# Designed miniproteins, single chains, continued (3): the designs that were tried, part 1

Every score and structure here is a prediction.

Each design is a single chain, and the fold is of that chain. pLDDT is the mean over its residues in the fold that is shown.

## One batch from the design tools (miniprotein)

Design m8001
Fold by ESMFold2-Fast:
Structure m8001 (fold): chain A 67 residues (1-67)
Amino acid sequence: MKERLKELAEDVPELSEEELEEIRKLEEELKKKAEELKKEGKYEKIKELLKEAVEKAVEILERAKEK
């Protein structure tokens, strides 16, 4: 998952500092929530969490391109 977010960021080398910070925060929050769900044994929810994070990262990249 983290690698996919990094790949999306690599495709847009001109991301602003603000956009990069938003992506980093997204990764950090996702990591924390995934670890919590892992402790609870809710692996299916982790999979959905990963999908949602990728979608959010794509939205950030699309908004950056509109500038």
Scores: mean pLDDT 71

Design m8002
Fold by ESMFold2-Fast:
Structure m8002 (fold): chain A 58 residues (1-58)
Amino acid sequence: MAQELADAYERAADIYEKLGFYKTAAELYRKGSELYAPVDPERAAQLRKKADELEKKA
């Protein structure tokens, strides 16, 4: 359940990133990272890093 929601946030973030909405994409990657943290901490760290990189582009 939590992983399915995290996957949804990651997919939504990828779509917004491709559309150039970097601030929105970063927010969605952060939410996905929070949901992944208890089940996949490595994936969570990757999404947080991507969110930080996108914040610099916004």
Scores: mean pLDDT 81

Design m8003
Fold by ESMFold2-Fast:
Structure m8003 (fold): chain A 70 residues (1-70)
Amino acid sequence: AEKHLKEGVVLFYEGRLEEAREHFEKAIELDPNYAYAWQALGEVLEAMGELEEAKKYYEKAKELDPNLKL
């Protein structure tokens, strides 16, 4: 899970949003309770202009870890 998260973060900073999304989706598949992966996918979706979807992922991240700081 952490490997996919780290690769996704690098791709996100490179502006490779589709590939970043795939890596964060993979991190969630491997560990559905990985709150930071839900948060990171929300950030990618927001960058892609999918604001409503991004909100859902942010809500899920907070549900999994209420102490998660943005």
Scores: mean pLDDT 79

Design m8004
Fold by ESMFold2-Fast:
Structure m8004 (fold): chain A 69 residues (1-69)
Amino acid sequence: SAEELLEKAIELAKEALRLAEEGRVEEAQKMLDEAQKYAVLGASLGGDEKLLKEASELIKEAERVIKEQ
């Protein structure tokens, strides 16, 4: 379902953020790439607005932390 895809995107984005904060940039980037993939799929299937916003915000934060390394 769209909800399951977005929840997976949120989970992966949280893990990417954690890895980036630990300085594990290559692993963080892989998790971020997967999070973006799941978020795009969930959005295309008409996923919940609240979950879409949460996924988007976490992906942006993880990307920001990675860029600051």
Scores: mean pLDDT 86

Design m8005
Fold by ESMFold2-Fast:
Formats: structure tokens, C-alpha cells, sequence
Structure m8005 (fold): chain A 83 residues (1-83)
């Protein structure tokens, strides 16, 4: 099960990275915000303040950093859903 969750997370991260490559910086920030809010619904340890801080940080990132952040967020969400 853990191996399946990890494989799902890796696949989701890779797919998100490929999709993110075609997005604008503004679209990337919006996707990260949506994923962060979804992850917060699955992980009660993520507070609204932490989600807000993450989004604020994303707005200051380069496109390259945003692509990596989106990939990581998508992977984390897939992992949380698989567990």
C-alpha cells in the first residue's frame, strides 16, 4: 500500500510538472492555492494561516520554483488521498 501511494504521488507530481510547463506564472499560483486548500481539507494540521502564508510565498516565486512547488503539492495530495 505504501509503495502504491508513493507511485501515485510520483505520477501525480510528474503529470502536474508537465502541465505546469504550459501555464503562466499567475495560473501556477492559482493552481497551488487550489491544491493547498484541498490538502488542508485532508490534513487537519494545516491551518488557514499556513495555507495563506504558502500562497503569499508562491506569489514571490519564479516560474521555475512555482512548477516545482505545484509538482510537490500535487504529489502530497495524491499521497494523502492514497493513505
Amino acid sequence: KAAEALAAARAAAEAARAEAERMSKEELVERIEALARELARLDPRLTPAEVEALVAEARRMSKEELIEALAQAAGALAMARAL
Scores: mean pLDDT 78

Design m8006
Fold by ESMFold2-Fast:
Structure m8006 (fold): chain A 72 residues (1-72)
Amino acid sequence: MEQEQRERQQRLEQVQQELARLYREERWDEADKLTEEEMKKSDPETQKELKTMHTMARQGWEESRKARAARA
């Protein structure tokens, strides 16, 4: 039980680190794909965390994109 919970937490941390890297590189298609794949095989609590993080990151990117479009 404890070891399974630890493995789930480590997996979530690994996914969060990879998503953060993809967000930084603006590789949104890959970030979307990774988020969907992980949510598909994750528990509801992990799905909620991944969805929230991804939604917030996408929102930030949309704001940045609009700012760039307005400047150009």
Scores: mean pLDDT 74

Design m8007
Fold by ESMFold2-Fast:
Structure m8007 (fold): chain A 81 residues (1-81)
Amino acid sequence: SSLSDNINSINSDGSNYDNMMNTYDNNYDRYKRNFDRTGSGSDSLNAARYRNNYNNTRNNRDSVSSRGNSIVSSRNSVISS
């Protein structure tokens, strides 16, 4: 793939993970608030599941950010040379 294609792929992957993380965080907050109000075990389990999904997705998002940073660093090294 061209450099532009690689950048577009990284941006697309990052956007997809950001959307997933936002969805998981919103669901975590909703179930957490319900649990704090009601003491419901099912709400507690759902909150824990969304927290786990968020953490797993964040790790994948960090990998995408690392790939993007590597491209920027390589470009900056060439420009600075």
Scores: mean pLDDT 80

Design m8008
Fold by ESMFold2-Fast:
Structure m8008 (fold): chain A 106 residues (1-106)
Amino acid sequence: ADAELAARVDRLEALAATLDEESRAVVGMLVNAVVAYYHRTGDFAAAREYLARLEEIVRTAKSPEELLEAAIALLREMRADAEARGDARLAAWFDGQIADLEAALA
């Protein structure tokens, strides 16, 4: 699991390297969010799906704004997942990440 997660993170970082600096920072923030989610929950299957969705966002977003909006939507889904699991601390951490990205969009 850890080796597969590391390989998926490496692939995402390589894809993000072609983006502008601000978009690369957003992708790095989302990668960190998925890794934190996996570390807290132990749910590799869910973490893998979130990384796959982040990869799709990076591949399909036509602008930095579209990437940022899609990243916020993904964080909101992860926050709802954490709340449904009863992990109030993880949900609160995601609330902070969402607020930081929403401030960048405004």
Scores: mean pLDDT 85

Design m8009
Fold by ESMFold2-Fast:
Structure m8009 (fold): chain A 61 residues (1-61)
Amino acid sequence: MSPVEKVREILEEAKKLGVDPFILEQLEHIKERAEKTTDPAVRETLAKGAENLLKQIKEAL
């Protein structure tokens, strides 16, 4: 799975969980950044950031 695809899947999972719209906006910004970058290392960092954010949300639910 590509880092960009992983960020997209995380965003869709967050939408299904009914998380706060502010958090969804943050995930959409991460997705946009991942899609625009040509640097694989930056894509990996953004994907990990999205994954960590989703983990924190799940632990708060």
Scores: mean pLDDT 80

Design m8010
Fold by ESMFold2-Fast:
Structure m8010 (fold): chain A 40 residues (1-40)
Amino acid sequence: EEELKKIEEEGKKAYEAFQRAVDLMRAGKPAEEITKAIRE
């Protein structure tokens, strides 16, 4: 089922986006920039 695989892949992408957000927070980026990076 492709839908099931999509759910699994979205979870992985969310984790990677979280790590990216942490890096941006350490760099002192504002919340808006962090949010955009997560959603990209």
Scores: mean pLDDT 72

Design m8011
Fold by ESMFold2-Fast:
Structure m8011 (fold): chain A 110 residues (1-110)
Amino acid sequence: MEVEKLLEELEEAEKNSEDIKYVQLETAIKLRLQLSSEETLELIREAVRAIKEGDLEKALEYIVELAEKGSSLAAILLLREMGAPQEVLDELERNFVNKEKLVELIRSLL
């Protein structure tokens, strides 16, 4: 739901934009997770915005909240966009069903 507007922005961005990467990330998360919660969607938008603006500390705060709400895959995809090492991403993926461990690992990234 609401993916149509992101797909429109993605198509426009493909023609003329540095923003395409962030629109693709948000769209991929929505499509894979079939998110129904507006609260979770808003957290994803805010995290993507913080990453785009270079506010990595604020981005991590939103990512921790996403993981605490059980949106583990969204948290991992956002961390990948921030440049987290593949070894860390692999560890997070192995622990995606263990919310407590996932949150602990994300917080350890500073």
Scores: mean pLDDT 68

Design m8012
Fold by ESMFold2-Fast:
Structure m8012 (fold): chain A 78 residues (1-78)
Amino acid sequence: SELTKKVVQLQFRYIAYVTEADLYIKQGNLEKAIKALEEAIKVLEESIKLLEDTDPELAEKLRKQLEELKKRLEEVKK
């Protein structure tokens, strides 16, 4: 379905942005790391919105990941 394709695409993009952020953090490139984390946050928020009605259990797990990701973004900004 179109919804399933969208969710899979968003999950793939999320993993890519988090991996990119990890790499930039290790390199000390905080500006690019922050940008990648901000993009990952947007992707998670979109995924949660799409899953709230179809898979509320998965949406809850993603909300916990979103909280952890936001905390990580604040740590990188320090």
Scores: mean pLDDT 86

Design m8013
Fold by ESMFold2-Fast:
Structure m8013 (fold): chain A 55 residues (1-55)
Amino acid sequence: MKEEIIVVRSDTLTPEQVKEEAIKEAEERGLKVVDAIAFRLPDGTNVGAAVAEEK
């Protein structure tokens, strides 16, 4: 099955908010979210990634 990765980056949102945005985008596309990660880069940018599968 093909997995899709949805990535959201922001320097103004928190890691939690960026993760929530990635999950919402996956759900709006009709995908099933199987994992999600959020982390902060050394430059202060927050990154959220959602791994999603087709239903």
Scores: mean pLDDT 79

Design m8014
Fold by ESMFold2-Fast:
Structure m8014 (fold): chain A 65 residues (1-65)
Amino acid sequence: AKEEILKEIEESEERILKDESVSEEEKKKLLEILEIKKRLADGESVTFLDPKSNKEVTIIAAPDL
């Protein structure tokens, strides 16, 4: 479970960094989201603002990660 999540995050990070259609500013925002996902994989709960929808999102870490 955790290994699969980390692999998906790494793949997403690589795709974002290689995507020339995305500005440096947008890449930074997307990388911040991936950092939040890494914290969740470590068992932390995080609240953040979704930049695509401008809605507050609260994610609670699953106890069985």
Scores: mean pLDDT 69

Design m8015
Fold by ESMFold2-Fast:
Structure m8015 (fold): chain A 78 residues (1-78)
Amino acid sequence: KEEEVKKIVEEAEKKIREAAEELGNRAAVKEVKLEEKDGKYVLEIEVQISRNSTEEQYKELEKKAEEIVKEAEEEVEK
């Protein structure tokens, strides 16, 4: 089970890094952490975004990251 959780977190981190990489040097994934809260797994992600990023680019990355996190959390709960 720990191996499966680790793989799910690594896949989520990879997908988020790929989404950030599409913004070039404007975004970097700083930390990805899986934490158990109130009997559920919660994926915590810190992303650093350049000041030169547009508001649309920030919102798009945030939305993609939220979708990836939600899918990973659902996969871990299975």
Scores: mean pLDDT 68

Design m8016
Fold by ESMFold2-Fast:
Structure m8016 (fold): chain A 82 residues (1-82)
Amino acid sequence: GAAAAEAAREAARAGEAGDAEAALEHLREALRAATTRRTILAAIGAILRVIGELLDGDREAAARAGAEAGRAVAEVAEAEGE
């Protein structure tokens, strides 16, 4: 199934709704579902980006990062058949 792509799309939706913590959890779900090196590395990069913004105390930037990174991970996962 398209489990990694679906989780990444949910991360993007959560980020678009302003929920950085939900976006981060869905990116972790995408990482757990990922089976290809490209999807795994994309999900790791996305998670680190959202965590970085949260550590800086900017929850709005973290949610935006989750939305953008979630979309990017979904595109990679869809291209990889995940």
Scores: mean pLDDT 89

Design m8017
Fold by ESMFold2-Fast:
Structure m8017 (fold): chain A 107 residues (1-107)
Amino acid sequence: SPLDLAAGGLREVMQQLETLIALIEKGEVSEEEAREALEDLKAVLEYIRTLLPEELHPLVDEAIEQLDKGLNAKTKEELIAQLEKARELAARILEALGVAVEPVVLP
């Protein structure tokens, strides 16, 4: 179903955000690579938005806004904070869909 696809996509977004945060904290990703990852995550969230009921669109829009703020972040700490907020919003959307939020385990 569209909601099953949205739930799967949200779990992938959460996993990718956790991975990106870890790489940024370790200094293992360039500014350009982080920017490309954020732009890709925005596109995925915009697609997920089309699969969700209208009542959940404000939460997706807020998550996209956090990623946009990340693209304009002046410090590593500001970037990480925006990515953590986007991850929490994705988790909240999953909870609203009535699905269990799986803990993200980094490899």
Scores: mean pLDDT 84

Design m8018
Fold by ESMFold2-Fast:
Structure m8018 (fold): chain A 72 residues (1-72)
Amino acid sequence: MAEKLRDPEVQAKLDAVLREFLERHAPELLHVFDLTGSQLAAAKSGVMLRMTTELSDEELEELVKRLREALA
């Protein structure tokens, strides 16, 4: 996973998916994208963990599906 996340095309797609889900389900967390570098990476991990606890099973499956599409 980490090696694919170094691909700027894949990273952009993953960021787009995460931003879309945050806009729909937790718009207050969009401020995470105002961060840069390692701070952004750590915050994105925290946001992903937060979303897995806040999202329903259906929403979580949709998120995983979209992330898989971005990685494929």
Scores: mean pLDDT 69

Design m8019
Fold by ESMFold2-Fast:
Structure m8019 (fold): chain A 83 residues (1-83)
Amino acid sequence: SSKERQLILRLIGLTLRLIGLEFDLELNPKDKEILKELEELEEEIKKLLKELKEEGYPELAEEAEKLLKRAEELLEKAKKLLE
């Protein structure tokens, strides 16, 4: 379905953004812009997760929950590096 395709593409896009931010943080661990982008990414993943649950895509929701956990762990790491 077009809705399922849109949700899958959003999940892929958010996954690629997280991978990019993981590399950016290794290159510049004190960049406050990376922290801001991680906070924005976390909010977008939460929105997608809510939509996946509401639309009835439990397998995609599980993948989005894994992505959210990875984003939260990276955000915590980024905050500690700014101490």
Scores: mean pLDDT 89

Design m8020
Fold by ESMFold2-Fast:
Parts: sequence; structure tokens; C-alpha cells
Structure m8020 (fold): chain A 75 residues (1-75)
Amino acid sequence: DEERARRLLEELARLLIEAARALAAGDRERARELLERARELGEELEKLLEAAEKVAPEVEARYAPALREAVAAVR
């Protein structure tokens, strides 16, 4: 269970970071693809963001705005 949770967190964090980078670079199609995958884990994604903020608040602060914009674009 712990290893499964860890792998999920790593994969979600990677998707969030890649989506944020894609948005910052103007690659909206790639960001949309990444968010479609992340959206399937919507509740898990919200919990991950909270957990990651406790562990690495600087990283979350840097990418959170772009991620929120990406989520809004996919709605």
C-alpha cells in the first residue's frame, strides 16, 4: 500500500509539473493531455497537492498557479 501510494504521488507530481511547464511554455495541447490523465485521479490530485505542500511548499507555490489555470481550461 505504501509503495502504491508513493508511486501514485510521484506520477501525479510528475503530471502536475509537466502540465505546469507545458502551460508556461505555451504548449496547451500537451498540458491538456497531461491534465486528462490527472483528471481521472481528481480527488487523489487534490489530496496530493495538499500533501506535497506540506513536504515541499516552495515547489507547490511555483507550479500551483499554472496547474489551477490548466484545470480551469480542461473543465
Scores: mean pLDDT 65

Design m8021
Fold by ESMFold2-Fast:
Structure m8021 (fold): chain A 58 residues (1-58)
Amino acid sequence: MKLSMEEMLEKFRELVEKNKEKGTVRLPEELVQQFSSLSKEEQDEFLRGMIEISAEVD
């Protein structure tokens, strides 16, 4: 499955919301595979987005 950056971050937000009480979240294989195919700049953007989403959900 190919997702845009916005779709990847939205999927991560959904996972964090579902697992906020557990304190940890595991990315599904599809997101991990797509992340691995991103450029360094895109990976940095996604990681920054993940940090921001984690802070918002806390």
Scores: mean pLDDT 73

Design m8022
Fold by ESMFold2-Fast:
Structure m8022 (fold): chain A 113 residues (1-113)
Amino acid sequence: SARAALEELKAVIRGFAEGAKTTLKIVAEKLIAEAKKRGLPEEVIKQIEEKTAAGIARIDAATERAIADLEEFFRRNPDASEEELRELAAGHLNEISAITDATIAELKAIAEK
């Protein structure tokens, strides 16, 4: 049913967001460890930590918007197809992925320069 698809898609979005945040933490921890080995100033480590926190906050905000958008869409369109719900969810997953990739690129740029 469309309601079952909605609940499944909400779970998929939440799981994807948790994976994205975990990836950011792992990347940040690795870059901080490498920065410390290279004797880089504490300001670089602080920038990595701050950008990681900002990226996580953006993922959390995007996830909250995605869930709210899906629930509101289904409430306004109770006859909405599973395909329409999946397309809407795909857009939100792409946004979370883009935030994650952009954050990783920024973290690497800070650590390498």
Scores: mean pLDDT 91

Design m8023
Fold by ESMFold2-Fast:
Structure m8023 (fold): chain A 77 residues (1-77)
Amino acid sequence: MSAEELLEGAKKLEEQGLLAQAYSFYGMAYLLEGDKEKAMEYFRKAAELGDKQAAEALAELYKEEGDEELAREAREL
């Protein structure tokens, strides 16, 4: 799946009010484009809305950056 396909999917989910899923799709799209900072921002928004997969994705990105404490905190979102 391309970043463009994920962005289009995210827009449709957002228009339907499915914000957690929309933010997760935005996070995946930006991650595929190499924009880790935007990916983390969107995964955090999705996780705060209860998306456990987004919380795990955010935690993994923090762990890759060497921040084990932030990774653990992200999993608790």
Scores: mean pLDDT 82

Design m8024
Fold by ESMFold2-Fast:
Structure m8024 (fold): chain A 65 residues (1-65)
Amino acid sequence: SMQEAYDKLVELIEKAQKEIYELRKNGDMEGAKELAKKFVEEVKKSDAPPWFKERVIKTAEKLIE
């Protein structure tokens, strides 16, 4: 269902956010940016609805600001 797809994507976002924050905390800003870029590409390749992809990508971009 749409709800299950949404919940799985939220879990993926939270996991990526945690990994990116950990890299930033350790001073690896370039690693954090590279991981965020890779995550965005994975989202673009997913079967998620366009509106949800846009929201996820914007969230990932904010993680590296």
Scores: mean pLDDT 75

Design m8025
Fold by ESMFold2-Fast:
Structure m8025 (fold): chain A 76 residues (1-76)
Amino acid sequence: AERERAIVELLGEASRKLSERLHQKTPEEITKEDLVEIVREVFGEEVAEAFAKYLSGEITPQEVEDAMRREAERRL
């Protein structure tokens, strides 16, 4: 429950950052780089790197989730 709560809180912050970018750009102008930058701002560099690799097809969604859980655990 505690790790899940931390992840939900971080996802809420990521959603807020995405909304902020959508006020500056149209949804069609949001690039993979913009999404990676939002993840970096909210979750940090390690999760952003994992997410970038996922978007390029190098890793699975599960590996991104594992990186997010490690970061949430670090922030507890």
Scores: mean pLDDT 73

Design m8026
Fold by ESMFold2-Fast:
Structure m8026 (fold): chain A 55 residues (1-55)
Amino acid sequence: SMEEELRRRAEEALAAAEAQINGDPSLSEEEKAEAIARARRQIDGLLAERIAAAA
């Protein structure tokens, strides 16, 4: 379904963001955790909007 595709793409986007953030040697562990939390909130928000638009 469209919702399943959107959720899968959101999971892939989050995994990619986590890998990029964790691979950044200029960031502290605290900064990495905050950046990942922020990315998750943004991705979750966009996913919710896209699911609502698809309904």
Scores: mean pLDDT 84

Design m8027
Fold by ESMFold2-Fast:
Structure m8027 (fold): chain A 68 residues (1-68)
Amino acid sequence: KEEIEKKIKELEKKIEELKKEIKELEKEIEKVKDSTTKEGVLRYTALTIRLIGLEIEIRLLEEKIKKL
């Protein structure tokens, strides 16, 4: 049980780190969401794709914790 608890804490710490990164990306997205420039639209798209990737990673880590 102790080893499983340590593993869960490591995974939970990773999830918290990813959640912080998502919050930073959300702030960047808010800054560019109203942009009408080609550069701004491309940046918005790139940030949105990265956000989706981080959300998927969090879900995979949550599933891993459930299986422990």
Scores: mean pLDDT 82

Design m8028
Fold by ESMFold2-Fast:
Structure m8028 (fold): chain A 68 residues (1-68)
Amino acid sequence: SKEEAEKLLKEGVTLLNDGKFEEALKLFEEAKKLYETARVYKGLGLVYYALDKDEEAEEYFKKAEELE
């Protein structure tokens, strides 16, 4: 549901800010399965960027722009 996806996004952002990138990635992937939004793809982009996966990060940021 949208509410569940929003909860996962909020928790994922907290984990990302704590440097727990792999845990944040899992939550953003679960949020994506529940409700695909620009915000979900921005979260995925930020995690991939933090993991030094710049190419994947760029693809997710582009997807986020397409959904706006």
Scores: mean pLDDT 83

Design m8029
Fold by ESMFold2-Fast:
Structure m8029 (fold): chain A 67 residues (1-67)
Amino acid sequence: SEKELQDEVLLALALIYIGIGKILASKGKNEEAIESYKKAIRIAETVDTEEAKKLIEEAKKNIKELE
């Protein structure tokens, strides 16, 4: 369905923001990394799947490691 395709695209976008956050963190840009992880969380929260929940957990863990 169209919703399933949208959910897949949204999860891909959340993964991209997690990747951006990891790159920024590796460069010591911790505040920018946290903002990228927060974007990933907001996107993943619009998708009610177990995959989305795992991405949210990863992003939250990465934020805590930088705070």
Scores: mean pLDDT 88

Design m8030
Fold by ESMFold2-Fast:
Structure m8030 (fold): chain A 65 residues (1-65)
Amino acid sequence: GPEKEEKLKAAEKGIENAKKYLEEGKGSTAATSAWHARKMAEEAGDEELAKEAEKLYEEGVKASL
């Protein structure tokens, strides 16, 4: 339904933003974007997208140290 589609779009945007923030050296901001993307992907039932977002979250956390 529309909610699932909106959550998938939000997850995809969050993943794209997290990748851009990582390239810019903004690890903390990237982690935040990835965390929200993971939550949206999980709520939409997209397990693969959630795993991609989780990986970006871990990369962002490591970059923020």
Scores: mean pLDDT 86

Design m8031
Fold by ESMFold2-Fast:
Structure m8031 (fold): chain A 82 residues (1-82)
Amino acid sequence: SMEEEKKKAILEYTKELLRLVAEAVDRVIEVRKKLKEEGASEEEIEKKVEEVKEEEEKELKKKVEELKKELEEKLKEIEEKA
């Protein structure tokens, strides 16, 4: 049914959203690890991690907006099919 297809689309959207968040977090963790391995000071690590977090938040916001538009388009297609 149309309702079941919409529910599936929303769940797939949620799954992908969580994946994007997890990947962004992993990149921040990776940057912190690399800086520690390179012998950076705690102040340098915190400063760079904050910069990377801001960049990742901006990129995540863009990706989430695109994903949301894709969901909205998919929901419209499901409604038009009915």
Scores: mean pLDDT 86

Design m8032
Fold by ESMFold2-Fast:
Structure m8032 (fold): chain A 75 residues (1-75)
Amino acid sequence: MAELEQEIANALLAMALAIAKLTGDAAFAVAAVEKLLAKGYRPEPELLREVARLAEEAGDLEAAARLRRRAEEIE
């Protein structure tokens, strides 16, 4: 079911965010969200904004801007 797949996608992204925060590897969370978006999943906007914040703090302004735009499109 698409809804169950969406819940799994959100759980995977939340886990990737937790790992990125623990390790300081923002690129890991960015890669995880980009793969989910490429497969057509629509993660929670709040999760996209958290990944965007980590990307911005790491100096990846392009990824941060892209993820914030995607969050607005989903919401």
Scores: mean pLDDT 78

Design m8033
Fold by ESMFold2-Fast:
Structure m8033 (fold): chain A 85 residues (1-85)
Amino acid sequence: AEKILEILEKGIEELKELLKKAEELGAEELAEKIQGAIDLLELSLERVKEYPPSEEALDFAVETAKKGVEELIAKLKAELEAVEK
């Protein structure tokens, strides 16, 4: 459970940094998209706190969360880089 919380919390922090950059660039649509991603991860964080995965599902849940968060951040980061050019 702890590892999933750390993954989600770090993902939220990285997304908040991307949000600040998108706002500085005036990229309103991208900023809205990043805020939606933050909201989604915050809901996931609350859900994991209330309903931690079973012992049998823990490793799978950690791997799934890590991959999902990494892919989400990478995609939004690429969109931000495209706006900067």
Scores: mean pLDDT 81

Design m8034
Fold by ESMFold2-Fast:
Structure m8034 (fold): chain A 46 residues (1-46)
Amino acid sequence: ELEKKLEEELKKNPFITYEDLVRKAILESGKKYGDLERAEKILKEM
């Protein structure tokens, strides 16, 4: 999944990094499961 998202995002923004994709995935997961607080905590540790 992350690799596929990297390829899709690189087509739109060639300067995107894996870290950007990981952060985006964490936030999306937080929104999907209603756990944004946990997602924000993980992002702070990065």
Scores: mean pLDDT 70

Design m8035
Fold by ESMFold2-Fast:
Structure m8035 (fold): chain A 61 residues (1-61)
Amino acid sequence: MEFTKEEVLEIARKAGLSEETIKKMEQLLGDKETVSVEEAIEILRKAGASKEEILKFRKLM
């Protein structure tokens, strides 16, 4: 299952992630048109999201 960059950022906002974390995710996504669930989660980890934030994000996918 794949999501667009826009969809991933919207899910992050709905999950209650900080704007700082969302901005880091956007930078890490770069020019990617789509990402898998696992790739999006790796990007979240690199952006500094907590384990609980990652679990909440995954539930909204």
Scores: mean pLDDT 79

Design m8036
Fold by ESMFold2-Fast:
Structure m8036 (fold): chain A 69 residues (1-69)
Amino acid sequence: GPAELRELQEEIRRLLAEAEKLPEEKQKTLNVKLDELERELVRRYLAGESVEAVMREFIRRLKELLEEL
């Protein structure tokens, strides 16, 4: 529902703000991986997956990427 979407959007914004603090070289690596992830998630959304499910997966994968960097 709307409350869950807002919470998911806030979490994504926090994670992206943390990503912007990374050194430029790490940001470039992250951006390549985020581009690949975005293409995957867009395909899932177009295949009928809910916005909430797609956003939860984006958050999960973004957290993993930030831990690796």
Scores: mean pLDDT 86

